Designed miniproteins, single chains, continued (2). Designs and how they scored, part 29

Each design is a single chain, and the fold is of that chain. pLDDT is the mean over its residues in the fold that is shown.

## One batch from the design tools (miniprotein)

Design m4989
Fold by ESMFold2-Fast:
Structure m4989 (fold): chain A 61 residues (1-61)
Amino acid sequence: SARAEQLRAEIEGLERGIEHLRKLKELGTLTGGGKTWDAADIDAAIARVEARIAALRAALA
């Protein structure tokens, strides 16, 4: 269905976002709206996105 395709695309986008955040953390490059993010802030953001992905995957079942 169109909804399932949209959810899959959203999950893929979120997974790419996590990969990007992990790379930024490894490279020591912090970018985001003029604010500096430490490693703990990035880890918290990754955990929140992973929880969202889990909820979206459950909706696809």
Scores: mean pLDDT 78

Design m4990
Fold by ESMFold2-Fast:
Structure m4990 (fold): chain A 77 residues (1-77)
Amino acid sequence: DDRTRALLELAEEARRVVEEARELLKQGRPGEDVLKLVEERARELAERGRRLGLPELGEGTAEAVVEEARRLVEEAE
């Protein structure tokens, strides 16, 4: 099912964005720089959701990714 495949790819991309944020924070990148990168990636996720005909899911996934990154930034102090 193409829709199921697209949803899986969107979820995998979201997971990779969060892992990239965690890795950058581990490398000592400033939290503000990491959040800017995550916001850019989240915008791409939202756009992909729109292209898949799933705009609300794409936007929700983008918001979740940004919230997770913010939590990681706070955790990294």
Scores: mean pLDDT 81

Design m4991
Fold by ESMFold2-Fast:
Structure m4991 (fold): chain A 81 residues (1-81)
Amino acid sequence: MEKVEINYSPDATPQQISEKVAREVGRILRDIGDLLDKYLPEMKALLAQGATIKEVFEKFKPEFDKQNKENLERLKKFEEE
């Protein structure tokens, strides 16, 4: 859920601003990692069935693209408040 917060407040230290940005970047990377863990068994099964690496990536690319788009939109909303 989105939290409304002013990133450029005169009372905010540079370190506090940096930590907020780092947390959002960390969340994005974690979401990508969670998708990999979720789909890894299915990816392995496809490769075992003779699928190419390219075919596996093409199958799961929409899920990763969707998550990446959602993460970027969340970052924009976080910065717009």
Scores: mean pLDDT 69

Design m4992
Fold by ESMFold2-Fast:
Parts: C-alpha cells; sequence; structure tokens
Structure m4992 (fold): chain A 63 residues (1-63)
C-alpha cells in the first residue's frame, strides 16, 4: 500500500527535499516506475545520511 514510498518521502523531506520528495512519492504511489526508483534511491541516501544525494533523487523523481 505504498507505505515505504510515504516513509521515503517524509525522510527526504527531513533531509531538506520536502517539496520534491512529496512529488516523487506521489508519482511513485500513482505507479510511475521511474519516480518509484528515484523515491527508493532517495530514501536509501537519506537513511545513510547523504542529504544532498537524497535531495537530488527527490528532484529527479518529481520530474
Amino acid sequence: MSESTKFGADLIGKAGGKENGKKAGQKASDGDPKSRGYASGGTGAAILGDNELAKKYAELGAK
């Protein structure tokens, strides 16, 4: 039910990519495989503490 996608968007938001993280998460939830991949990558980067990489993935997923 896209719980991991919502969690990822929130975590990216805490890293400073709030707007793009929300957009990427929404697109991933809507079934966009490209945004799903970027949301997953951004979540992983944020978990590892790479806030800049998390923001970049969120930006790519939002487009």
Scores: mean pLDDT 68

Design m4993
Fold by ESMFold2-Fast:
Structure m4993 (fold): chain A 69 residues (1-69)
Amino acid sequence: SAVAERVWELLKVKHRIGEEEVREIARELGLEGHEDLVVQLLKRIWADPRLGASVEDVARELERLVAEL
């Protein structure tokens, strides 16, 4: 997933980012109207870094969040 790869790359460079930055990234990824999904994904990873240990782990959490919509 392109979204999971972008989130994974961001986590490598930044230890934490603000919600406004996350919303901007969601727009860049073509997820306008779903910015809250990216925000919720990062909040989960910040609370439990194991969820962001790999691109595959990030993709799994993203799929879980989408299924909850």
Scores: mean pLDDT 71

Design m4994
Fold by ESMFold2-Fast:
Structure m4994 (fold): chain A 91 residues (1-91)
Amino acid sequence: SELDQLYQQISDLLVQAAQARAAGDREAEIAALEQLIATLQQILALDPSNLVTKAFLYLTLAELYRLRGDEEKAKEYLEKFIAVSKEAEAQ
C-alpha cells in the first residue's frame, strides 16, 4: 500500500539522519530531516487523525529548527509534540 511505502521511507530516512549525525555531517542530517518531514506530512494527508505521526512530525520539526539555530521555533514545536503525545496516550 502507499502507507506501507511511506513507513519504509521513514525507516530509511531515520537511518540516514542517524548516520549523518554520527559522521558530523550537519548538511546531510538536515536534508534527511527535511525529507522525513515531507514523508510524515504525506502520511497525515492520508490519515489526518493519526496523532502518533503528528507527534513525530512536531518532534522532527523541533530537531530541524534546533539544527538551523532557530531555538524559538524549536521550542514551539517541542511544546506541540508534548501536547499531541499526551493526547495520543489518552486514546
Scores: mean pLDDT 88

Design m4995
Fold by ESMFold2-Fast:
Formats: sequence, C-alpha cells, structure tokens
Structure m4995 (fold): chain A 80 residues (1-80)
Amino acid sequence: ADAVRERLRTAADKLEQEGASPEAVALFRAIADGRIPDDATLELIDEGEKAVDNATSLTPEEKAIARAALEAARQLLEMS
C-alpha cells in the first residue's frame, strides 16, 4: 500500500528537477513519509498546488496524487 507514497516521492523529485521551491519539495517528501512539517502553513500548501499546476514532467496520476496529498494536509492544518 506504499505505491501512492512512492508516486508522491517521484512527483517531489520531478518538482525539484523543475526548480520548485525547497520548501514545497520538502512538504511533499514529508507527506510521502506520513508526516506534516511543523512549519507547514496554508501559504505553503498554496505554493505546492501552484508547483503541481505549473509542472510539465508530472503524469496526470502524479498530479492527482500530489493534489490529494495537499488537500489532506490542508484539512489537517485547518482542524488543528
């Protein structure tokens, strides 16, 4: 059941290669490891969404997984 997490790690690696911010890349890698960074903000979630939208190397499946991960992280930040 780590297939989704592995796809998210692949998406993070591709975003890093496309020049996404180190903070956005670290956010995706943290989520792939099953954690939210302590310094994560709604602004960082929005930055992650923009990076995914602008990415040209991500497959549609990788974009869907990345967006779902950001939505889950947003919900956790809003409930905490």
Scores: mean pLDDT 82

Design m4996
Fold by ESMFold2-Fast:
Structure m4996 (fold): chain A 81 residues (1-81)
Amino acid sequence: SKLEEALERLFKTFGLSPQQQEEFRQKIDEVDKWIEEFVKEQREKGMPELKIGTAAGIARLGTIAGFSEEKIKEAAENALK
């Protein structure tokens, strides 16, 4: 993914440990999987594509910023309102 490529560059630039890299990648993978399911569900409910895209973008940015998965999901859901 484009996010994975950006993270690999970030890991190299900031010299993150292998453990820190693995923990971050695992969190990204879990959030990406949730985003895929979330987008599908919202599209099936007839949510506007712009709102879905904004919510997914917020979730991805929240992951990069280091927020908890619970807070990321809450923020994405709130973006649909």
Scores: mean pLDDT 79

Design m4997
Fold by ESMFold2-Fast:
Structure m4997 (fold): chain A 73 residues (1-73)
Amino acid sequence: DLEKKKEFMLKTAEYLISKPEISEEELKAFARILKSLGVSEDKVKKLVEAIRKKDLEEAKKIIEEAIKELEKK
C-alpha cells in the first residue's frame, strides 16, 4: 500500500510538472486525493506549492517525508 501510494504521488507530481500549464483545478483535485490517502494538511500544502512552482526536487522531498509520516501510523 505505501509503495503504491508513493508511486502514485511521484508519477502524478512528475506528470503535472511536465505539463506546459497546470490549472488550479488540477492542483485542488490532487490535494483532495492526497488528503484521502492520509497525507497531512501541512505536506499537502507544501507539495501543491512545489508543483505550482515546477520544483520537482522539492516535490520529491515532500513526498518522501509524507510517506515516512504514513509509515508511523
Scores: mean pLDDT 82

Design m4998
Fold by ESMFold2-Fast:
Structure m4998 (fold): chain A 97 residues (1-97)
Amino acid sequence: MKEELEKEIEEIIEKMLKLDKKKGAKAAQAAVLLAQIENQTQGDEKEKKELIERLEKIMEEELSPELKELAKRLRELLKKVNSKEIQDKIRKASLEA
């Protein structure tokens, strides 16, 4: 159910913030942005690909292995939800803490 996915996403964000509040928040935001870009049906596909590659590179270079794994899982769950409203709510909760 949708509620179970939201709960798992919230738990992942909490774990990321507990490991490193600043880097965890950055990684969660990057995961949300990546999921939103990948779920867009319009726009320049080449520009989307380049932006995705840049965000993925930032995550690889600046995050601990644990944060990278959590961010990857968060990204995959956010793709499954495919709801801008849920993604915006989760992003707001993780960044306004």
Scores: mean pLDDT 69

Design m4999
Fold by ESMFold2-Fast:
Structure m4999 (fold): chain A 55 residues (1-55)
Amino acid sequence: SAREKAIRERQAILEKTLEIADKAIDNLKSNGTKEPLISGREANEKLAEIRKKIG
């Protein structure tokens, strides 16, 4: 049960992070008009937050 909770929380966080990363990459490839969602600093901050939540 604890393991299942950890997996669910981890996957939810990863899913959200991958979505943000995927959009940023897609924007870089496409046109830039959709503009990057995150600056370098913000990207690092979000990664740190996710790492903290994952473990």
Scores: mean pLDDT 68

Design m5000
Fold by ESMFold2-Fast:
Structure m5000 (fold): chain A 111 residues (1-111)
Amino acid sequence: EEVEELFKKIKELILKYATDPNADREKIVEELVKLFTELFEKLSDDELIRYAYKLGVEIAKELNGDINKARRVLDLLEEVAQKLIEKYPEKKETVERFLFAFWFALLYEIN
């Protein structure tokens, strides 16, 4: 699967969770873990950090300043990151750097 298609799928799942209070969290976490696993196999660490920044900016724009939705997104990705670290302990630093870059971009852009 192409990186651009992965971006669209990841973004759509995150936004679905952010906007739909009835969204199946367990299913969304499972799908995001699978998609991020594929992404981590395709991109270098530096490319992943740029990807995280871009994803955070694009998600923030769709949330239209809604801080409660932003908190839902951060909580969701923290769980996804934890599951990725459990499966791939050797990738812990890369996953943590990705999450931090995403959080920084999201919080900066949401204002």
Scores: mean pLDDT 86

Design m5001
Fold by ESMFold2-Fast:
Structure m5001 (fold): chain A 74 residues (1-74)
Amino acid sequence: SKEEELKRRIDAIAEKYAKTPEQKELVRDILMVLYSDDKEEIIEALKRLKQKNLPQETIDILLKRYGIKKEDIE
């Protein structure tokens, strides 16, 4: 499916460009937010990114981009 193809591509990018397991997880979550069509998957990825200390300014931009409220990721 297109969804499985997207996940495979995200995994390949994370494996190629990130060096640590934590960095790979961060890259996967960022790409999931940018490219997923599923709002719930985007919300869950944003929650994980917040827990991984992604810069708050980046999180705020992504929240605004997808019309997600701050409360939805707390």
Scores: mean pLDDT 80

Design m5002
Fold by ESMFold2-Fast:
Structure m5002 (fold): chain A 81 residues (1-81)
Amino acid sequence: MLEELGKRMVASAEGMAEYAVKGIKEAKEAGKSKEEILEAIKAFEEKMKKHADIASFNPEAKEKILEIGKKAVEEMRKIAE
């Protein structure tokens, strides 16, 4: 069952990343400051690191969560420009 839990945590991370990227695009379109957007990106990055730490029982899931987070943060930082 830890394998199933790891799979669910990866799916959760994918959903979190998708919504976060969409949220940053919407925030920029709504005219939020670059400072507010960068703060939101930092909060997301910390949240994803915590999620990955919880998945430490499954190293494969942890690595996937960290990769998902890294890609999302990179995309969000490009949007913030």
Scores: mean pLDDT 85

Design m5003
Fold by ESMFold2-Fast:
Order: sequence, then C-alpha cells, then structure tokens
Structure m5003 (fold): chain A 93 residues (1-93)
Amino acid sequence: MIEKLRQHVDKYLEEIRRNKDDVEKATQVAQQLGTLLVKAAVSAGADPVKVTKDANDVVSKASELLKQGKVDEAVKLLRDFAEQAIALIEELL
C-alpha cells in the first residue's frame, strides 16, 4: 500500500517538473497531490482538520515557488510534505 502511494507521489512530482513552463498546470498538479495525501492520511486515521490545513499551507507555498520559477524548491517542499504524510500513515496503520 505505502509503496504504491510513493509511486503516485513520484508521478505527480515528475508531472510538476514536466510542466515547469505551464505554471497553471503545475499548480493544478500540486493541488491534486495535496488532495491525494489528505485522503490517504484521513483514511488511515489522521485528523482531517490538521492534515487539510497542513496540506493547504504546503500547496500554497509550493504554488508561490512555481510562480517564481523555483521548480526544484517547490518539488522539494512537496516531497518533504509527502514523506511526512507517508510516515504518519505508516504510524497509524
């Protein structure tokens, strides 16, 4: 289960890198990744309010970085958040 979630995360991060010149598309992909991580964490038993707030904060910051052309920083921020979300899911399982 976790291995498949890591594969989905990698796919979304690669899609963000591929769409670096299309900020609107890259931002939409970042939002989709945030939604995926929230749903996975909530399904595992995480606090819906806290995980949704944390995801929204991270996606907002990543979107700002993407608008500035800081793609590597945005991808790192999203990857770090995904790793934290996966660690929480593993702890709750």
Scores: mean pLDDT 86

Design m5004
Fold by ESMFold2-Fast:
Structure m5004 (fold): chain A 104 residues (1-104)
Amino acid sequence: MEPAVFDSPDGLARVTVEALSPHRLRITVENVGDEEVEVTITNLSDAPLRVKVYKNGQLVDERVLEPGETLTYRLKPGETLEVDIEALDPSKPAEVRIEVRRVP
């Protein structure tokens, strides 16, 4: 499946979303700005998601994210976050919200 690429309106991040299946997403967030950003991932699905998080190619987190739960990570300029998402209920699609903002 062809990846969808989004640039944040304020030039802070580039987000690439690849739907590998209705139950699997791969999301890459690149900090392309000159300041630290906070990346928030929310499970919008009706089912729990298994999430594996890689920062600069290193596995930093692996957990189950329940419906409505969030995960937050900080990225310095030039760092990347890769998130592998798998729906644990095969009858439900994986759906997430990704938000990128400046660190306060």
Scores: mean pLDDT 80

Design m5005
Fold by ESMFold2-Fast:
Structure m5005 (fold): chain A 78 residues (1-78)
Amino acid sequence: MKKTPVETARAFLQMYSELYDIPLEELIAAAKDPAMDIEKLAKLLKVHPQTVKNYIQEQIDAGYVSSEEEFFAALRSL
């Protein structure tokens, strides 16, 4: 299946939306913070920063995202 950076970012937030029973639109609005980084995203999702970093690295290794910066740009594009 074709997976774009935007679809990758949306799928990540959708997973936590379902896990925590939080509306996806609420997570998207919070994730669009211009100052968003790994530490702030981890705090928003109530996970360790290493969990977010590992996920992004796995998506880079799979070829779905080219960089951490592209992942956060994709989050802002949601």
Scores: mean pLDDT 80

Design m5006
Fold by ESMFold2-Fast:
Order: sequence, then structure tokens, then C-alpha cells
Structure m5006 (fold): chain A 74 residues (1-74)
Amino acid sequence: TDDSLQYSAQVSLENAKQKEKQGDNVGAGDYYEGAALSYQQLGQTDKAKQLLQKASDLYKSSDPQRSQQLQQQA
């Protein structure tokens, strides 16, 4: 299960980076949030918080409500 969560987080991070290169900040934020959830389940709290902060920053202009909620979780 932990290996599956690590793999899921890795895939989400790769997708997030690809979306950032495309200028898709919302898509990138969605994948960073997914990766954060996987790291949270793995007990990697600091990494999860960093990724939630990254997702929050990416949502700031398009979805300020979601950005604020993720900021509070980080």
C-alpha cells in the first residue's frame, strides 16, 4: 500500500510539472493537491504541506476560495 501511495504521488508530481510547463496552473494545482494527499497518507506531513502550499499558490487567481482553504491546511 505504501509503495502504491509513493507511486501515485510520483505520477501526480510528474503530471503537475507537465501542466506547469503548459501554463495550466489549475491542472498543476489539482495534481499537486493529489500528491499532497498521498504523502499525507504516508505520514510525510512536511512534504504534504509544501505541496498544499504550492497548489494554493497556483489556485490563487482562478479559485481564491480553494487557495485559502489549502493555505490553512498547509
Scores: mean pLDDT 83

Design m5007
Fold by ESMFold2-Fast:
Structure m5007 (fold): chain A 93 residues (1-93)
Amino acid sequence: DADSYTDEELLEEFKKMAEKSNVLEKAEEEYKKALEAGLSTRQAIAYSVALLNNPELSEEEKEEMLELLKKDLDEGSKKIVERLKPKAEELYK
């Protein structure tokens, strides 16, 4: 498969990128940029979810940004977000 990384491996890689980013309010924009850069839907979602798991964001801000991200996603992509969210939260503990 073109996407050979596990969810956990993708989130670990994107955690390193997210820690260098101050793009807290642009998760939806970063998702679109990742797709334009040639990342798969799963990889782009993993990157966006990693950005949203920033400890500087309140739980309310995280939920609002997740809802904005999900608004433009199909049902399959929304399921990927729901799958990756708890894994990202565990990784950043």
Scores: mean pLDDT 68

Design m5008
Fold by ESMFold2-Fast:
Structure m5008 (fold): chain A 68 residues (1-68)
Amino acid sequence: ISQEELIDLLVEALKDPSKLPEFEAAVATLPDADQIVLRYVYENGKGASEEEVRTFVEQMLASVEADR
């Protein structure tokens, strides 16, 4: 799954809880560090704008990638 597809699933899950299982299934295929970041953004992103969510995910995933 691409980073863009993953962010799209996260944004959809934040707007519609019925999409959460699809997001969780995608996240479960990722390395542990990425799973922690994405679950954190989901739990704390409720009420945030789509732009804020995308920017935060991009910054956090870039940090995780740099630490690999």
Scores: mean pLDDT 76

Design m5009
Fold by ESMFold2-Fast:
Structure m5009 (fold): chain A 82 residues (1-82)
Amino acid sequence: MVSIEFEDLDGKKVTVEGDNLEEAMKKAADRLIEEIKKAFPNLSDEDLDEIREYILEKLAKAKNEEEASEILNYISEILKSL
């Protein structure tokens, strides 16, 4: 079991778990998309899909849980500044 910790758009600590790193990263991306959807309800499904693809592309570079957490925190900080 793999766990990834990151801060959501409200600065709240979130933990997602999966059977492997890829599954945990997908769950983390889905969780962040739900937070984005709540913060920006005027975004279309196409906009949300594009953002999700961007998150997963960045996460694909992560070699472990710690690197995945760093990438997610970086993305959350960018989104909070909008």
Scores: mean pLDDT 83

Design m5010
Fold by ESMFold2-Fast:
Structure m5010 (fold): chain A 89 residues (1-89)
Amino acid sequence: SQGLQLVGEASRLLSLAIQTGSRDLVIQAAELVKQAASLIPDEKAREEAIKLAEESIELVKNNGDLSKAIDKVNEGINIAAEALERQEK
């Protein structure tokens, strides 16, 4: 439940980032994806979600493509959500 709450907050911040063009909110969403991913027992899913979040943060910090950074966070959210939901059944 804590992992899914973190995923929900990341999704909320990402939606706000899309609406406002805020690079800082993309970084905040990505950091929440990393926190949620740390709670994933599936090692492969955990590593992939963390990798996507870190790649997004690097794109934002290097003044890269914001749309690509957003796509990476969204993919990380989806991986984390699916992995955490599978664990709760």
Scores: mean pLDDT 87

Design m5011
Fold by ESMFold2-Fast:
Structure m5011 (fold): chain A 63 residues (1-63)
Amino acid sequence: SSLEETRRIITMRINKERIGIGNDVSDMLVPISRDSVIFWSMGKSLDDVKKEAERIKQILSEE
């Protein structure tokens, strides 16, 4: 089950350094790996988005 979420994640290569530049908590890019980000929208708080990103990074590290 470790790869289930990662296989579904949309890999975005859009200037991940722009995270935190005037972004709303409902929509943002969060880094998962060196060349991958996750784009969340629709009612997620910043804390929830960050928590999910860290969880996915954990899964990637364990693989």
Scores: mean pLDDT 46

Design m5012
Fold by ESMFold2-Fast:
Structure m5012 (fold): chain A 66 residues (1-66)
Amino acid sequence: SMMEEIEKAKEEIERILAGARKAGLSEEEVQDIRDKAMEALKEKGPEAGVKLAEELAKRRVVLKQS
């Protein structure tokens, strides 16, 4: 069901954010990614929320490691 897909997407977003924390992102950076990913999930659906979380986490992790 759509509700199950939404809950799985939320779990996936939190898993992505946990990886980002481990990679050195601050709690403020993690919260900003969460807020944007959750907005995308609400507006564009579960896949869009997860993809945005992955993309933003990747970009910010790369900036920290550069």
Scores: mean pLDDT 85

Design m5013
Fold by ESMFold2-Fast:
Structure m5013 (fold): chain A 96 residues (1-96)
Amino acid sequence: ALEEMTKWIQIEVKLKRSLSKEQQLATAEAFMELVAKEGGSVFLEELEDEGLRIIAFLKTEEAAEKVKAWIDKHSDLVESYQVRKMTPEEVEELLA
């Protein structure tokens, strides 16, 4: 049902520009491992002069809370993050 898809959460993480490429990749790898363990999916985007952007898609609020807790523990590596609930249409497009 479409209503069940409204539970998916997107977390977009922007890593600090001051991090070396090796630190950015290591951070992204650790984050991807956490998201995968929680049953989520990850997309990576390298922004020119802005560093690495990581987008996580999570199926439950519990998974999102664990990911947010990881970000809070690694605030020295993370410049900013945004959390939003996905629309059923966005979830359908992601799964297609």
Scores: mean pLDDT 75

Design m5014
Fold by ESMFold2-Fast:
Structure m5014 (fold): chain A 82 residues (1-82)
Amino acid sequence: DEEEEKEKIKKKAEELKRRLEAFKQAKGLTVTTTANGLTVTVEGGPEKVTVTFTVEPGKTASADDVNEALEKAAKQIEEALK
């Protein structure tokens, strides 16, 4: 269902936008998180945010794994900024 997939993408984009704002506040901070063999490294900054994805050899990362790792990274950045 194209409409159902489009709504899922929109919702994930809204969540990603919220996380991106947290990442922008992480100037000079590098955060690494993992979910089910997927490692996500975020280097934050107001002008540029770099997100690197690394999948463990022999593992497959799902969209849910990516979403979980990014959510963990955003939470770690928010905690570090307190």
Scores: mean pLDDT 71

Design m5015
Fold by ESMFold2-Fast:
Structure m5015 (fold): chain A 80 residues (1-80)
Amino acid sequence: NIIEMAKKMVKNSRDLVEGARKLNNPGAYELATRAAEAVLKAIMGTLDESTQKRAEEKLKKAKTAEEIVDIGEELIKYME
């Protein structure tokens, strides 16, 4: 089930971002941010163009890795 796979990917990206914050290491946070963005873009690629465009606009406004993960969690709710 693609929804279950997407949920696991978003949860893993949340865990990475939280772990990077606990390490208080800018390099770890940058890696977690890139991972979260890659997960979000992968999920976006499975959705219709209208939903993808809305998610892209939110991603442009995102200032933190946590906000990127939040967008992913919102997309999962849309897929359900």
Scores: mean pLDDT 86

Design m5016
Fold by ESMFold2-Fast:
Structure m5016 (fold): chain A 95 residues (1-95)
Amino acid sequence: EKEKKIKEYVDGAVKALQGLAKTLREGIPEAEDVIKDLEKAAQKLKENVEEGYRLAIEATDKAVKKASEADPNLARIVTAYKQAVEALLKKALEL
């Protein structure tokens, strides 16, 4: 029961990180280092939620910075993904 809910929140966060990585690859492909960090965070979340959370926050912070340097509209979209990831993982960790 509790484990199922944690998995649902983690799966949601993984999808959000993957969506963010795709958005960056389409908008600023030169930020490949950040894109790889997002993909590593998504993979780590499947193995260890607490460590994956730390990596996800670090990677999404870098993504917001890169998007802000490129395009304010892209930065807004990237920030929304960051907020979604944080909200989902916070719920998973509170269970």
Scores: mean pLDDT 86

Design m5017
Fold by ESMFold2-Fast:
Structure m5017 (fold): chain A 63 residues (1-63)
Amino acid sequence: MMSRRQTDGDNGEQGILDGHGDSVSKYLPKLKDLIEKSIEESKKKGKKAAEKGGKRVREEILK
C-alpha cells in the first residue's frame, strides 16, 4: 500500500462514554487509571491546603 491516510480525531472525545455501554469492560483498565489520577489530584489539593494551614499554625505557636 502506497497511500497512507492518518485519521485526525482518533475518536477520543465524541461519544466515548455514550457510544458503547457494553464495551465498558474493555475500557475499564483505562478508566481505572483515569479515576486513580483524579483521586490523586484531589488528595494533592487537600494535602496542599493542609500544608499551608499547618505552616500558619506552626508560625503562630512558635511566635
Scores: mean pLDDT 60

Design m5018
Fold by ESMFold2-Fast:
Structure m5018 (fold): chain A 60 residues (1-60)
Amino acid sequence: GADAARLTEFNRELDRIVAEESDPEVARQRARETGARLGVDPVLTESFARIVEREAAAKA
């Protein structure tokens, strides 16, 4: 459904953010903005933003 397609697009954009950003804080902010833009639930967006921050930090 529409929600599944939205989450698939969100995850695709999060993968790009992790690949492109070396700064974990910038990666987290980009994840938050992407979730808001795509209309993803705010609580779910923040949970994924924290994961993106940790993944970006792990490659530093």
Scores: mean pLDDT 83

Design m5019
Fold by ESMFold2-Fast:
Structure m5019 (fold): chain A 78 residues (1-78)
Amino acid sequence: SIEERAARFKEEARKELIAAGVPEEKAEKAAEILAEALAEASRVLGGKDPDDPSAPEEAQKKAREILGKAQREAAELV
């Protein structure tokens, strides 16, 4: 499911941020922002991955906007 994919991504992103020296509390918050954005982008794409070339171009554009905003918000926290 989209929720399972987002949960897995959150755990992986959190581990990577901690390994990079980000404090655990900030890593968890940043990973959550990114995972929530991934779930929202996946819903816009009808459950497809944002990098799936079979997704409609308009949906891919919206998904990229959602992910880009989340990436900026996460970067401000770490």
Scores: mean pLDDT 78

Design m5020
Fold by ESMFold2-Fast:
Structure m5020 (fold): chain A 85 residues (1-85)
Amino acid sequence: DLYKVTITFDDGTVLTFTVESSTPIVNLFREIAKKLNINILDVFINGKKLDPNLTIGDFPSGSVYDIVLKTEDGDIKGTLTVTKL
């Protein structure tokens, strides 16, 4: 099953991905790191450290999550929206 994943950062940057439900969530953040040219040390979703065993399909469609990316240069904040296609 295909999902549309949108990440909106507090600075106004928006990234959109179309991925399979079986895609590991860590692969999504790897692609985000590449697009932003940053090193992500850790990810927090709704204030909890990311479980690396989660896939995109583990996130209910229409859900919005608060995201914090921990980097060597400080925290980057945004929201993650997951929509089933």
Scores: mean pLDDT 85

Design m5021
Fold by ESMFold2-Fast:
Structure m5021 (fold): chain A 121 residues (1-121)
Amino acid sequence: MIEELKERLEKDPNDWEAWFKLGKEYFKQGKYEEALKYFKKAYELKPSLITLAFMFVAAYKLGDEEEIERIMKELGVSSVEELVNYLIETLEVRLPEIKDPEEKENAEEAIRLLREILAEL
């Protein structure tokens, strides 16, 4: 619940997992601008490909070309199609090594969302 995550962040603003979960809750509500803001906070505290994938998906839903270009530059890719394929391939390769069930579920969700975007390109 959003209120519980906000209380958690009031006690520890460096709790990257709480920022990430808050981003997911706003994403589920179609609030992509707020979702992107919270995913970026999570990524700044703990960089991960799963968080980066959710940041990209939120930016794509918003049409945030500046954020998409920033992510592309960070990963050294030159197109949105290359970016999406890189994220899918890298997450799928790492998926069998993920031991935490929640992290694995988040990776699988990210792959699904990225494949939906790839089908529209």
Scores: mean pLDDT 88

Design m5022
Fold by ESMFold2-Fast:
Structure m5022 (fold): chain A 72 residues (1-72)
Amino acid sequence: GPLPELALSDPAVRARDSEAEGTVTVSRDAEGREITTVDLTVRAADGTVVETRVAWTADGELLEEGRRVTRE
């Protein structure tokens, strides 16, 4: 069936009812090269979880870029 128009855009859910956590981890390869990993998790009050992970080297090469959306 058709979705209600209000289900597409709720500013309260996007701005106020979401909690964001970010962690920056710096690790090193066996060769001593620095790898920066950023993990960002956004949790909405309705149980929706958005996980974003990005990893890059000190030279600016992207090693990993991913997003996952989970609804519980």
Scores: mean pLDDT 65

Design m5023
Fold by ESMFold2-Fast:
Formats: sequence, C-alpha cells, structure tokens
Structure m5023 (fold): chain A 106 residues (1-106)
Amino acid sequence: SEEEKAKLQNAIKLLENLKKKTENQTLSLRELNELVENVLEQADLSIPLRNKVYKQTAVELGQLYNIKLSDVITDTELLRVLVELGSIDSSTLLNAYIKVLKELLE
C-alpha cells in the first residue's frame, strides 16, 4: 500500500541518518540493534512488517557470514544470535537493514 511504502521510505531515511550519526561512536552491536528497533517503531512499521524485516536481515547476514540458520529459531531471536556473535561490524548491520527495507519497496 502507499501508506506502507511511505513508512518504509521513512524508516530508510531514519536508518541512513542513524548510520551517519553513529559513524564516530563506539556502540556495541546490541546497542546499535536496539537503536534500529526504536527507529522501526518510530517509523510506525506494523509488528508483522518489523518481524519480516528482522527475518530478512538475519537471512542476509547469515548468507554474508556463511551461518547455517535453524528453522526452529524465531526471526527476532535469530537476529539477536547474529548480533551476539560479535563478528558483525556496525556499518554491516545497518547496511543489511537498509538493503532489506529497499528490497521491500521493490
């Protein structure tokens, strides 16, 4: 829908601003992921759409790091596992989220 597309566009804009704002800050991947979750909520993305974003981002990161994903892990738990591995830098995490949001816009 046009409303859903507008919210996705706003989320992309907010995440690009977050990337610029954090470029000289020492944040943990956990803190950065919490800021991303807050951005998606601020952009008023529905819970199902946020869950889809988390799942697709986890898949993207899993492919990038050659991690075999388990079908029994929830989308949000899967993303947290990838963040907790500590092998993902802040720019890689933010770029993965932005890529997924852009793909949802088609």
Scores: mean pLDDT 78

